# Ledger of designs, part 9: designed miniproteins, single chains

Each design is a single chain, and the fold is of that chain. pLDDT is the mean over its residues in the fold that is shown.

## One batch from the design tools (miniprotein)

Design m303
Fold by ESMFold2-Fast:
Structure m303 (fold): chain A 98 residues (1-98)
Amino acid sequence: LDELIEKFKSLDPEKQAELLWSLPLEEVEEILSKIKLSMDVVRALLDLFAKELNELYEKLKEAREKGDEEEAKKIEEEIKELEEKRDRILSLAIESSK
């Protein structure tokens, strides 16, 4: 964990956002308990969430057009999990700025 925090601090804002995005929520919460995020990192995170959500929405549209209800349900769950992760990270980032 300490090595992860040191690595995080050595990265530019875009790479910091990518690292937080790639980590499990529990590890993100640990990092955010020790580090305040700059606005540049928050913006980069929002861009990553928007990009991945847009890709999932396009896949959902394709699955629905094909009548693949099982695939559509999987994508809907992925969207829900991603939105919950986004909201939790943003909440923690806002709390850390106070």
Scores: mean pLDDT 78

Design m304
Fold by ESMFold2-Fast:
Structure m304 (fold): chain A 80 residues (1-80)
Amino acid sequence: MFEEVKKRAEELAKSPDPNLRALGQAVKEIAEIAEKLGDEESVRMAKRLIDEALQNPELADVYAALAEMLLGIEKVIASR
């Protein structure tokens, strides 16, 4: 799961859409931290954010913001 999500995030980070690029960058960091923590739930949530953004690209900025929030939460968990 972690490797698959990282690869999808890396591909999305190459997007010409700045919101999809930001989403890809955030999800990649989430997946890297979640892998170290064994947090499969956060990586599943991050994957869903990518899937939703690709289905509703007009909301890509919203999904990028949600991914940044999830990344912030993962960083707090990792600091404990």
Scores: mean pLDDT 83

Design m305
Fold by ESMFold2-Fast:
Structure m305 (fold): chain A 58 residues (1-58)
Amino acid sequence: SEVEKVAEEAKRLALEGKLEEAAKLAGEFGQSSKDADAGQYVSLAAVEGAEERYEKEK
């Protein structure tokens, strides 16, 4: 799924510490997609990646 692929990309960026890029990707996808839920899904994936990064560091 396109949504799943973009979500994985955003999560990957967040895991790398590129939170701004992850947020930008989520925003761009949400704007391009007529479905606001898709943008929210990608945003959640980015947040999840950031949380995993934080736990992995500690």
Scores: mean pLDDT 75

Design m306
Fold by ESMFold2-Fast:
Structure m306 (fold): chain A 93 residues (1-93)
Amino acid sequence: SLQAIVDALIAQARSADVREAVLALTMLLMLASVARHYADRLSPEEAAELIEVLTAARRGLRPLTESADPEVAAEARAAVEALEEAIRALRAR
């Protein structure tokens, strides 16, 4: 399920390995960008389910925006911003 994939990426984003964390954050940013781009192609029910998944991801990534590693912090901020924009696009349905 998409939820399982997102949960796995959030867990990887919390990795002590910076490269693993950055890769997971990049994948979450790409997922948010795809969701935003295809928001108009989703039914209201599909959009509502995706909003819940992306909202949970945004909550999970918030602590990483204050990471002591500047690359992780920057990538987390970018991912959170992309998730917020995707949620807004989906809610505009």
Scores: mean pLDDT 89

Design m307
Fold by ESMFold2-Fast:
Formats: sequence, C-alpha cells, structure tokens
Structure m307 (fold): chain A 108 residues (1-108)
Amino acid sequence: MEKLKEELEELLKKGEEAEKAGKKEEAKKLLVEAMKVEARIIGEESGNEALLELYLIAIELQVAIARGEEIPEEIMEILEELERAIEEGAPEAEIRALVARLKEALAA
C-alpha cells in the first residue's frame, strides 16, 4: 500500500516536470502510469472491484485515444455520464449500473 502511494507521488511529480519542460508525450505516458497506480490503490483500499475495473477501462480508453484510435460514440457517452455521476455524488447503485452498461458496450 505505502509503496504504491510513493510510486504514485513520484510519477505525478515526473509528469508535472515533463509538462513544464514541454515534453508532452512523456507527460502523457507518466500520467497514464500514475492513473494505473491510483486505480490499484483504490481497489486495495476500498475493496470495490467495480471502481477498479472502471479506472482500468478509462486508462485503456485514454491510451487508445492518444494513439489516434476512434472510440465508439456510445462508450464516450457512458463515460461522460459516469464522470458526472461520480462528481455529483450519485448513489453507489447508479454508479454500478453505469459500469455494467460500459462493460456490456465494450464486450459488443
């Protein structure tokens, strides 16, 4: 647990330094790695596997976008709804339902 938190802090600092130096590609790569570590911390601390799955899916989608891959409009719409629900403090049941919809859309 503490090792993951230290790794996250180090990756965030390196990403910030790369961004300030104008190294946009390096900053993006470091941000993706930081997000993966953050997802693992959330999964271990909360025991909430649905949130861990959501963060890992979000990271994979961001990597695909960075590579110039087209993300289906339906998936982008579900992600936008999830982001709003989380920001507005929606009930856990609503977040779980949106994660289930996202997983179904990705499996199709």
Scores: mean pLDDT 70

Design m308
Fold by ESMFold2-Fast:
Order: structure tokens, then sequence, then C-alpha cells
Structure m308 (fold): chain A 68 residues (1-68)
């Protein structure tokens, strides 16, 4: 749904902001929440889920590089 896509994009944005602020615990929380929504989104729109999943993986790699 459009709501599911919008919520997922918002969680990824919040995760990125938390990561930039050095709040790795909050960033991880938002990444985990976005991953759950992405699993649901993949059942409705595989192309959008693929796009957002790539962004999620990029944020996760940044988080891992910080030792979180």
Amino acid sequence: SMELERETRELLRKAEEALKAGDYETAKKYIDEAEKLLQRLALENVETAKELGKRLRELWKQLESKGA
C-alpha cells in the first residue's frame, strides 16, 4: 500500500538522521522496524521493496562500520 511505502521511507529517513547524529541505538531500532515493513511491502510491490531494501542495506552497512 502507499501508506506502507510512505511509512517505510519515513523510518529509513529517521534511521539515517539518527546515524548522522551518532545515535546508533535509535538508528538500529528504526532499521529493524523498516525491515519488518519491507517484508510486508515485498508481498505487495516487489520493485519498490527492492529499491527500499537497497537503501536499508546501505544504512545497515554504515551502522556495522561504527561497531553497533
Scores: mean pLDDT 85

Design m309
Fold by ESMFold2-Fast:
Structure m309 (fold): chain A 86 residues (1-86)
Amino acid sequence: MKLTITLSGLSDEEKQFYVNMAKSLESEGHSVTISIDGDTITITISGLTPEQAIGFVLQAIGYELEGHDVTISIDGDIINITITKK
Protein backbone atom coordinates (compact mmCIF):
# COMPACT_ATOMS: atom_id res chain seq x y z
CA MET A 1 0.00 0.00 0.00
CA LYS A 2 1.04 3.63 -0.61
CA LEU A 3 0.34 6.32 1.99
CA THR A 4 0.70 10.09 1.54
CA ILE A 5 0.39 12.27 4.65
CA THR A 6 0.27 16.08 4.42
CA LEU A 7 0.73 17.95 7.71
CA SER A 8 0.47 21.74 8.16
CA GLY A 9 0.48 24.25 11.00
CA LEU A 10 3.37 22.45 12.72
CA SER A 11 6.05 23.90 14.99
CA ASP A 12 9.73 23.26 14.17
CA GLU A 13 9.89 20.63 16.95
CA GLU A 14 6.78 18.85 15.61
CA LYS A 15 8.21 18.94 12.05
CA GLN A 16 11.42 17.30 13.30
CA PHE A 17 9.38 14.63 15.11
CA TYR A 18 7.59 13.62 11.88
CA VAL A 19 10.83 13.72 9.87
CA ASN A 20 12.46 11.39 12.43
CA MET A 21 9.43 9.06 12.33
CA ALA A 22 9.62 8.90 8.51
CA LYS A 23 13.40 8.22 8.65
CA SER A 24 12.71 5.38 11.10
CA LEU A 25 10.27 3.82 8.60
CA GLU A 26 12.86 4.25 5.81
CA SER A 27 15.45 2.41 7.97
CA GLU A 28 12.92 -0.45 8.33
CA GLY A 29 12.96 -0.92 4.53
CA HIS A 30 10.05 1.26 3.44
CA SER A 31 10.38 3.67 0.50
CA VAL A 32 9.93 7.12 2.03
CA THR A 33 9.86 10.59 0.45
CA ILE A 34 9.75 13.69 2.66
CA SER A 35 9.03 17.22 1.40
CA ILE A 36 9.07 20.29 3.70
CA ASP A 37 7.67 23.64 2.57
CA GLY A 38 7.43 26.20 5.36
CA ASP A 39 5.04 24.78 7.98
CA THR A 40 3.85 21.96 5.67
CA ILE A 41 5.33 18.43 5.62
CA THR A 42 4.38 15.87 2.95
CA ILE A 43 5.43 12.27 3.65
CA THR A 44 4.94 9.48 1.08
CA ILE A 45 5.50 5.89 2.24
CA SER A 46 5.41 2.82 -0.04
CA GLY A 47 5.50 -0.88 0.83
CA LEU A 48 3.14 -0.69 3.83
CA THR A 49 1.10 -3.69 4.94
CA PRO A 50 -2.68 -3.16 5.40
CA GLU A 51 -2.12 -3.34 9.20
CA GLN A 52 0.56 -0.60 9.08
CA ALA A 53 -1.66 1.57 6.84
CA ILE A 54 -4.66 1.25 9.20
CA GLY A 55 -2.42 2.38 12.08
CA PHE A 56 -1.79 5.68 10.27
CA VAL A 57 -5.52 6.09 9.53
CA LEU A 58 -6.35 5.57 13.22
CA GLN A 59 -3.69 8.13 14.22
CA ALA A 60 -5.25 10.65 11.79
CA ILE A 61 -8.69 10.02 13.36
CA GLY A 62 -7.02 10.79 16.72
CA TYR A 63 -5.98 14.22 15.38
CA GLU A 64 -9.55 14.83 14.15
CA LEU A 65 -10.89 14.00 17.64
CA GLU A 66 -8.43 16.59 19.07
CA GLY A 67 -10.11 19.27 16.91
CA HIS A 68 -7.71 19.40 13.94
CA ASP A 69 -8.93 19.39 10.34
CA VAL A 70 -8.46 15.91 8.86
CA THR A 71 -9.29 14.58 5.39
CA ILE A 72 -8.82 10.89 4.56
CA SER A 73 -9.29 9.40 1.07
CA ILE A 74 -8.83 5.70 0.25
CA ASP A 75 -8.74 4.32 -3.30
CA GLY A 76 -7.70 0.65 -3.37
CA ASP A 77 -4.04 0.46 -2.28
CA ILE A 78 -3.62 4.28 -2.14
CA ILE A 79 -4.35 6.28 1.02
CA ASN A 80 -4.15 10.09 1.22
CA ILE A 81 -4.32 11.81 4.62
CA THR A 82 -4.30 15.59 5.09
CA ILE A 83 -4.02 17.00 8.62
CA THR A 84 -4.13 20.75 9.31
CA LYS A 85 -2.95 21.30 12.88
CA LYS A 86 -4.41 24.29 14.74
Scores: mean pLDDT 79

Design m310
Fold by ESMFold2-Fast:
Structure m310 (fold): chain A 57 residues (1-57)
Amino acid sequence: GSMEEEARRLLEEAVEKAREAGQEATALVIEHDVTELLRQGRYEEAIEAARRALEQV
């Protein structure tokens, strides 16, 4: 897949992990920040942000 597909996959994983941990506010922030990077076409930064979020949850 493309970098966009990878970023979306990692976003879904990070949001799901945060919600499973009961961190709803964190999940909303992750979804917002990564979606904004994706909307701007900043796919490498979106991937990095989603991976970092996965490490923090």
Scores: mean pLDDT 84

Design m311
Fold by ESMFold2-Fast:
Structure m311 (fold): chain A 86 residues (1-86)
Amino acid sequence: SPVFRLGRLVAAGDREGAADLLVELTGISKETAMEILDRARELAAQGKSVEEITEELTKILVEKAGIDENKARAIAYYVALGVKRA
């Protein structure tokens, strides 16, 4: 599963690999993908839950990528799991 692989790359700290896969999944720029990953890491460092990180990233992905909310939520959830495992 691409979203499962995304979560693993995030957990491994592979920022560039995670950003490249986010670009493939969403069509956003690599710069925007890296900003989203950095935001997820910041929220995790602040002690936010997987649920709180997922909601915040879902909003950002819908706004910046224009993708379906369900797809955005699935991507956001695996990114959130990844940053909380790191």
Scores: mean pLDDT 89

Design m312
Fold by ESMFold2-Fast:
Structure m312 (fold): chain A 102 residues (1-102)
Amino acid sequence: MELTLEEFLALPDELHAFLFVSLFTDVSQPGALERALERARADPQGILELGEKLFGPDYRVLLFKLFDKNRDGVVSVEEIADFMGLTSEEDIARLEELLRDR
């Protein structure tokens, strides 16, 4: 699965909040991915507002650029998973499911 910048920016606020929380959480730990997701669902707007305060209004574009290691203008689930430190096939499949649920 690959996302263009436009598709990435069109992801729900809950997923942007989840990706932001995942930058500061070791989501490779058992249950950490689901805890990060629950945290994002509990207060997506508060997390996004924190992101804008720390990194500026373009921080979602900065996140895309951090994941886009190939500089090809798309991000894969594998690139996002690698950046987050996910090595479990189950966790990578869960991430892919979340990114497809638009």
Scores: mean pLDDT 77

Design m313
Fold by ESMFold2-Fast:
Structure m313 (fold): chain A 61 residues (1-61)
Amino acid sequence: NPLRERVIRKLIEEYGFSEEIAREAVRDAEAFLSGFGMEVTEERLLAIALPIAEIDARARA
């Protein structure tokens, strides 16, 4: 899935998240969008994955 990998890369390179946190956040964001019948776009995926990654990173600190 090319857009999934692009969002993962952006979370790692621009926001400094670990690969594990970025992949988990994007997975959860994709499941959320699909579960609510919303189209999975790069913009939506990033918008949902970013707050998930931030919460997960703080919980691990």
Scores: mean pLDDT 84

Design m314
Fold by ESMFold2-Fast:
Structure m314 (fold): chain A 63 residues (1-63)
Amino acid sequence: MEKLEEVRRLAEEIARRLDGPMEEVERLLREMEEYAKDVPEAAPIVVGARLLAMAREVDKIYE
């Protein structure tokens, strides 16, 4: 499978797991970044997933 498809899959999984433990989200983010090292086209997806995770972390603090 192409690394770009794996990055997309991981980003979707992160979005679905945002209400779960942040440790799991961080693990998935690290895995996604590892695949993205060799795929410059994945950079916007990685940035988007990072921003989504940060926004949800802030929401959890204020909930």
Scores: mean pLDDT 76

Design m316
Fold by ESMFold2-Fast:
Structure m316 (fold): chain A 74 residues (1-74)
Amino acid sequence: EEYKQLADEAEKKGDYEKAANLYTRAAIHYAQQGNYKEAAEYFKRSADAYEKAGDTKLAEIYRKNAEEFEKMAK
């Protein structure tokens, strides 16, 4: 919750790398709690933010992580 608010503010300011890092932290936290659906959503947000930051390699990695957690959430 806190990470989402901070990440949304960072995106609003154009700080996409900061937003991506905050979304990644949220995704990891949800994954550790077994909340795979929320982990998948935050990894997707992280991937989108890394893509906007120009880090296509990290965007690809976290997009793949989102797909895996989405499958686990079923």
Scores: mean pLDDT 83

Design m317
Fold by ESMFold2-Fast:
Structure m317 (fold): chain A 100 residues (1-100)
Amino acid sequence: VVEAFKALEAGKYDEAIKLAEEAIKRNPDNPEAWIVLGRAYFAKGEYDKAIEYYEKALELLPDEHRGVKAEVYRNLADAYEKQGKTEEAEKWRKKSEEAA
């Protein structure tokens, strides 16, 4: 999944999606690959898909990974805010603060 994050950081969103999908085929329980999909789709303005993939990542993240969960909660808040769903965005921001 390291290559997928590098593609994401370089703004190569379609490449990041392809690499993350390959990682999921090898291990569908890899939450990092689902986070990459969420971030890439968010960057492409596909907020519904971003939310779906962030929710999948949360399902797979153990409770001990509070920092990563806080990050995903923040990403969910940002996606909902982009959709104009302010109350839902506030809910996820609060969860991010509690998880950190």
Scores: mean pLDDT 80

Design m318
Fold by ESMFold2-Fast:
Structure m318 (fold): chain A 80 residues (1-80)
Amino acid sequence: SAARRAELLARARELGRRLEAAIAAGDAAAALAAFDELAALYGELVDLLAASLPPAQAEELRAKFAATAAADRAAVAALA
């Protein structure tokens, strides 16, 4: 639903602020924790988007998200 998407986006903004603060503080553990929570929330958004797609396209979307999240996690680990 639109309300569920708005809720997830608001939570993502808060976690984004926590991630930025952790990176600025040099707190690798806090940065990775905030990133992992963000990745979980974006996974929920991906599932909401995938619900409107045929199964093959839904699987491709989830696979692309997983690959991007793994690459971004490695980048966060390198920065913090």
Scores: mean pLDDT 84

Design m320
Fold by ESMFold2-Fast:
Structure m320 (fold): chain A 70 residues (1-70)
Amino acid sequence: SEVDKLMEEILERVRKIAEKYFDPETAEKIVEDMRKFLEKLKEKGASVEYFRRLLETVDLWEKYLEEKKK
């Protein structure tokens, strides 16, 4: 389904960001917390559009972390 594809895209992007900016233990926790959050949203029937906005929010989070690093 499109929701499953978006969830995988979100998790892949979150994993790459977490591994880049955090230690391995913290990165793993971030990814698992995100996985649980996404599964909960799917159970509640969140829309494809909601997941697309989450993917956009993940990109903003990466930008925020880059700015905070400076």
Scores: mean pLDDT 85

Design m321
Fold by ESMFold2-Fast:
Structure m321 (fold): chain A 95 residues (1-95)
Amino acid sequence: ATTTATETVEFPGNEPVTITTTTNADGAPNEVTVDIVSLKDVRAGGAAVEAIARRLGASAVRLVSREELADGSVVLTYELRLSSDTRATVTATTR
């Protein structure tokens, strides 16, 4: 069974961000996915991802992709390394 938890986190200079984390029932994370929405800009997205990385105890953070949408929004996808067997993916969308 998979457990899903949702929390609201405040970052300086941004509106409150909703984070949805999915983990296995035993509490041992096999994969953690965190979706960030409503960031004000690309710079704010980086700061939010760093804060999440610290909260999750990540040993490494890597930007995997950057995509600009037709409406001027930017989608940033980051990979966080939590352990040898566990990774987290964070998607941040800016306006």
Scores: mean pLDDT 63

Design m322
Fold by ESMFold2-Fast:
Structure m322 (fold): chain A 96 residues (1-96)
Amino acid sequence: EVDELVLEAIIAGLNGDLEKLREILSKLPQEEAQATLNTVVIWHALAGRIDLAVEVAKLLPTKEAQKEALESAANLSYRLGDKETAEKMRKAAEEV
């Protein structure tokens, strides 16, 4: 089921297992795969794992989608009071 694959992909992504993440994402519809990647990017950013957030965002199929994921993580970090993470995520989005 798609929901079970999404959970497995999130767990792989959160563990930094990008190879397993890619494998599971290949079994998901494009919209679900993108939503899963966006979720993993946000969770790494909130955990202060900026390099992993950027690496996961690079798995998104277009530069536009990569920028949107990083900007979403920046906006959420800013709203939660983590301005340092927000600035780092915003700079990463500009470099895509």
Scores: mean pLDDT 85

Design m323
Fold by ESMFold2-Fast:
Formats: C-alpha cells, structure tokens, sequence
Structure m323 (fold): chain A 60 residues (1-60)
C-alpha cells in the first residue's frame, strides 16, 4: 500500500503539465462521445439527419 501511494504521488509530482494536458484531452473526448451517442440515438429512432428538404443539396 505504501508502495502504491508512493507511485501515485510520484506520478502527480512528475509532471503537472502532463496532467493538465490529459485533463484537456479527456474533456474533448467526452464531447466527441456525446456527439456520437446523440447521432446513434437519432439513427436508432429511424431519424436521419434533416436531409429531406432544407439540407438536401442533391436529392432530386
């Protein structure tokens, strides 16, 4: 347990910059995950992106 505590403490101390970067990356990954989930939710409900009228550039 002490060894594990020392390992965690050393990681924290070794690079606060790396921790900041990791935190930022995690935040961005969460945003991407949310977007993907929303898309899958719509697809599951049989909803396509609104390409039926307004945003159908080549639907003829």
Amino acid sequence: SRLLERGEEARKLSSPEALEIAREIGRKLRAIGDSVEAYLQGKREGKEPELKEGDVPLKK
Scores: mean pLDDT 60

Design m324
Fold by ESMFold2-Fast:
Structure m324 (fold): chain A 62 residues (1-62)
Amino acid sequence: MLEEAERLYKKIVEVAKEKNDVLGLFRAMALYTEAVLAIKQGDEKAAEETIKEMEELLKELE
């Protein structure tokens, strides 16, 4: 899960930077932080839900 969250975060950051989308970058940072916190707390369901939100954000920005 952590590796998936990091992979998605890096992709979203690249797309947001390419489009000069500062809001998209902030949204990516917020979701990545939430995913990392959920993973560290052992909340697998919250982590999976946040990772899905990151995937949806990536699709939205593409």
Scores: mean pLDDT 83

Design m325
Fold by ESMFold2-Fast:
Structure m325 (fold): chain A 63 residues (1-63)
Amino acid sequence: MTFEEIEKFDKEISKLTPLERRVAAYYRLGATVEQIAKILGITPEEAQRIIDRLVEKGILPRR
């Protein structure tokens, strides 16, 4: 997905913190947990926890 397509889903992600929004954006682009963690300067475990929460809330699709 392009950045423009990600912005179109902004209503769902507008309630998220800036960090959570970036995690969601990279996840939708097909990035792995390890890639997201490296890009954002967080641990892979923290990136996975954020993804799990967003999937449970229905914001992100489960892969």
Scores: mean pLDDT 72

Design m326
Fold by ESMFold2-Fast:
Structure m326 (fold): chain A 115 residues (1-115)
Amino acid sequence: DEKEKVLKEIDEQIKRAENYSGNKVMAEMLIILYKMIKAVVEGDEETALKYADELVELLAREFNLSPEVVERVRELLREGIERALKESDPREKVEAVLEGFHEALLEALEAQSNR
């Protein structure tokens, strides 16, 4: 079962991030990201959106984002989740969430660079 294999891989990545003692912010970001991906693979939209909001709050704090940029970052993550939930393949669900996260992270980085 591909879904079971993907969920097992996600759980291993969460454990790896939890045991990482170097960059605490990067570890927290990865833990939230993989928990969000896990919720999407499980079809739990409510839990996925909860982790998306937690990730937005982390990015807003670390990058000192304006309210306008925070809402754009939130929109990009939610669009990624909505796209992922429409996919039938668990691997494509993971890819869609990661693409949404990548776009959200670039938006945050660009906003920080224009301060």
Scores: mean pLDDT 86

Design m327
Fold by ESMFold2-Fast:
Structure m327 (fold): chain A 57 residues (1-57)
Amino acid sequence: SVESLEAALKSPSPTVRLVAAHHAYRYGEAAREYLEEALKDPDPRVRAAARKSLERI
């Protein structure tokens, strides 16, 4: 669910956030707000995954 996505993107683990950002596009418009926040993530890999997901929705 989108609630599970939000929780994963707020995880203290950068690996969990990376995986969540990479697959967030599958939620479509519901993921947009969370992906835009992920663009500000301290890990550059998470930011890159969020940009890629946003391009797919």
Scores: mean pLDDT 84

Design m328
Fold by ESMFold2-Fast:
Structure m328 (fold): chain A 76 residues (1-76)
Amino acid sequence: GLAAVSAEDAALAARVAEEVRAELAGELDDAQVARVAAQARTAALQLLAGGVPAEEAAEIAKRAARALAAALQAEA
C-alpha cells in the first residue's frame, strides 16, 4: 500500500543521507556534511515521489550531493 511505499522511500532516503555523510566525513566540516546529507535526502525523496526507481534515485541524489560537496570544497 501507499504507507509501505512511503516507509521504503524514507528508509532509502535515510540510507542515501548516511552514505553521503560517511563519504564526506573529514573532507568537509560537520555543518557542511550535515547540509549536503540533508540535500541528498530531500533529493532522493523528491525523485522517489516522482516515480524514479530506487536505484536511480539513490545514484542521482548521491551525484548531486558530490557536486555540492565539490563546490563547497572549491570555495574553501
Scores: mean pLDDT 79

Design m329
Fold by ESMFold2-Fast:
Structure m329 (fold): chain A 57 residues (1-57)
Amino acid sequence: SIEDLINEISEKTGMSKENILTAAKLIKEDPRFVDLAKKNGLSDEVVEKLVELAKKL
């Protein structure tokens, strides 16, 4: 399921798998990154998937 989430986010955003994992780890450690990601143009749907990924890490 972790790989499926990474692949889905990658397909929707064009982000590399490495960048997706980094973003998820940052969200896990610092909730402020959720707001920063939204301000940088990520959709609420993508941010929700990153939060779900962070919870599985």
Scores: mean pLDDT 81

Design m330
Fold by ESMFold2-Fast:
Structure m330 (fold): chain A 80 residues (1-80)
Amino acid sequence: SDEERLETFKEIIEEYLKIAKKASKTKSKEEVEKLAEEIKKKLEEMLEWAKKNLSPETYKKIEELVKKALEEIEKLVEEV
C-alpha cells in the first residue's frame, strides 16, 4: 500500500541521514561532499519513482521528507 511505501521511504531517508551525520564527524570535507552528492542523487531517484507510482497525497509527504533531508545534508556539508 501507499502507507507501507511511505513508511519504507521514511526509514530509508532516516538511514541516509544517519550515514551523512556519521561521515560528517569522521571523514574529510571532500569525502563528505562526495557522499552527500551520492545520497542526493538516490533521494531524487526515490522522489521520481514516488511521483510515478504513488498517490499525489503520499507523494507530497515523501517530497516534504526529501526536501527536509536535503536541507539537513547541505547543513552537514557546510559544518565540515
Scores: mean pLDDT 85

Design m331
Fold by ESMFold2-Fast:
Structure m331 (fold): chain A 72 residues (1-72)
Amino acid sequence: MVEELIKEAEKLFEELEEAIENKDYQKALELYKKLMEVFEELDKVDPEKATELGIELSRRGAKRLLERALEE
C-alpha cells in the first residue's frame, strides 16, 4: 500500500540521519540501501507519490545543510 511505503521511507530517512549524526556509517549504509528499495517499489506502484516524497526528503536534507552552514 502506497501510504505504508511512504511511512516506511520517512522512518528510514529519520533513522539514516540519526545514524549519520552518531557516525554509525555501517548502519547508515544499510538504511540508505533500504530507503532506495522502498523508493523503487513506490515508483513502480505510484510514480507521482515517489516524486513527491523524493522532493520532500530532499527539502528536509537541504534545510539541514543550510542550518549546519549557518552554524559555521
Scores: mean pLDDT 75

Design m332
Fold by ESMFold2-Fast:
Structure m332 (fold): chain A 56 residues (1-56)
Amino acid sequence: SARDLLIRIAQKDSGLSPAELEALVTASDAERRALAERYGISEAAVRSLADALRAL
């Protein structure tokens, strides 16, 4: 599925696990910020990933 493909690509590009990527859909702003800091990615990128995964 498009969702499974996005998770695979996002895992490779960000370093987040599939479980962490799935958790982004329901994560709070604070939780997304913590993941962004941990993996060295922007909060905007994490928000975009969450929105894309929610839409799929």
Scores: mean pLDDT 83

Design m334
Fold by ESMFold2-Fast:
Structure m334 (fold): chain A 65 residues (1-65)
Amino acid sequence: MAKEALEEFKSSAKSMAARGKQGTPEQREGLIESIKKLAEEMSKKYPEVKEEIEKKMKEAIEEMK
């Protein structure tokens, strides 16, 4: 279900963002790339929540900057 997929993405993005904040610049770069890939894959499978996934992706990336 699209809503469940969005919840899963939000959880993963939040976890990666927290790890990125504690990590080195190199680790943050890798985590940003991982979040982008996950967002692209989930948006392709669940276009109904694409906009929300993109918002959460941007939030996680901004938190790691």
Scores: mean pLDDT 81

Design m335
Fold by ESMFold2-Fast:
Structure m335 (fold): chain A 73 residues (1-73)
Amino acid sequence: SKELTLLVAAELHLAGAEFSLELYRRTGDPRFLEEARAELEAARELLAELPESEEKRKLEERLEALEREVAAL
C-alpha cells in the first residue's frame, strides 16, 4: 500500500539521519550534519502525508528526538 511505502521510506530516512549524526559526532565533518538535517526533513515530509497510527506516532517521536539532538549541537 502507499501508506506502508511511506512508513518504510520515513523509517529509512530516520535511520539515515541517525547514521549521519553519529558520523558527525565521531568526525566533526559538517557534511554529515548537513546530510542528517536533509534526512530529517525528508522524514518529516513523508510522515505529514500519513494518517494517524501507532506506527506514525513512534516515527514522529523518533524524528522529534533526533531534531532535539541536532538543535542541541
Scores: mean pLDDT 91

Design m336
Fold by ESMFold2-Fast:
Structure m336 (fold): chain A 89 residues (1-89)
Amino acid sequence: SAAERALAARTEEELLELARELARELGLSEEEIEEALEALREALRSGEITLEEAARQLAAAFVALEASKEPDPAEAVAKLRAAAAELKA
């Protein structure tokens, strides 16, 4: 899954590629995508966020996105709980 790929990310390039994929799935404009990616790139390079922390946040966001597309409320809640757990790990 995209969430599993995010957790497996070990480089800035892999993380930025996954962030672009997430932003595209969220329906952001090209301008909004570039602004978000630049902010993430700056945060990673300044040490404001670690690559591991960013990977966990992206994984949680992908799980939340999949939950939002789930027609079964019980399964959607389970996916949202999984996303919350990733943010705390």
Scores: mean pLDDT 74

Design m337
Fold by ESMFold2-Fast:
Structure m337 (fold): chain A 55 residues (1-55)
Amino acid sequence: SYDEVLKELDEEIARLEKEAAEAQKNGDTARVQRYQRRIEGLRAVKEKLEELKKK
């Protein structure tokens, strides 16, 4: 179901945001950039799924 997929996406985004924050504290800019790109991709998928769920 959409709700289950959206929940899993939210959990994965939260994990990546936490890892990005830790990498930022360690000054690992390259790793922060990598996590940010993955977060952006997952957020785009989430927005599209939320749009489809409303129809």
Scores: mean pLDDT 84

Design m338
Fold by ESMFold2-Fast:
Structure m338 (fold): chain A 69 residues (1-69)
Amino acid sequence: GDEARRRVAELAAQHLKEMAGLTDEQAEEFRDMILAGASVEEIAKRLGIPVETVREALDRALAEYNAAL
């Protein structure tokens, strides 16, 4: 649902702040892009970070979300 997607996006944004040094503003942009259905390739290009880094952050976020269920 929308809440699950929002929570995963928030967790992934936090990981990207730690892994890639995203600002709070870039983290907000990342969340907005995920909620809009942007691809990992589009997000990586927009934020200037590797596709693999975006993918890793999302994988970590999804694992954390599933562990909290």
Scores: mean pLDDT 83

Design m339
Fold by ESMFold2-Fast:
Structure m339 (fold): chain A 62 residues (1-62)
Amino acid sequence: EEERRREAAEWIHELNLAGKTYEQIVEEAKKEGREDVFELIDSMTQGGRDGAAAIAAELAAA
């Protein structure tokens, strides 16, 4: 399950590097049915704050 979480984080990072916003990344994940991406973002943002910073920190720590 940690492997899937890492893949979700890498996918988010890739889209961020392409210049996509948090909202665009969520929209893309929704279209692709990536529920693991939604769960990761939701758990890390805790009320939708600092989502980008939390994701970046997770990727840097991995």
Scores: mean pLDDT 66

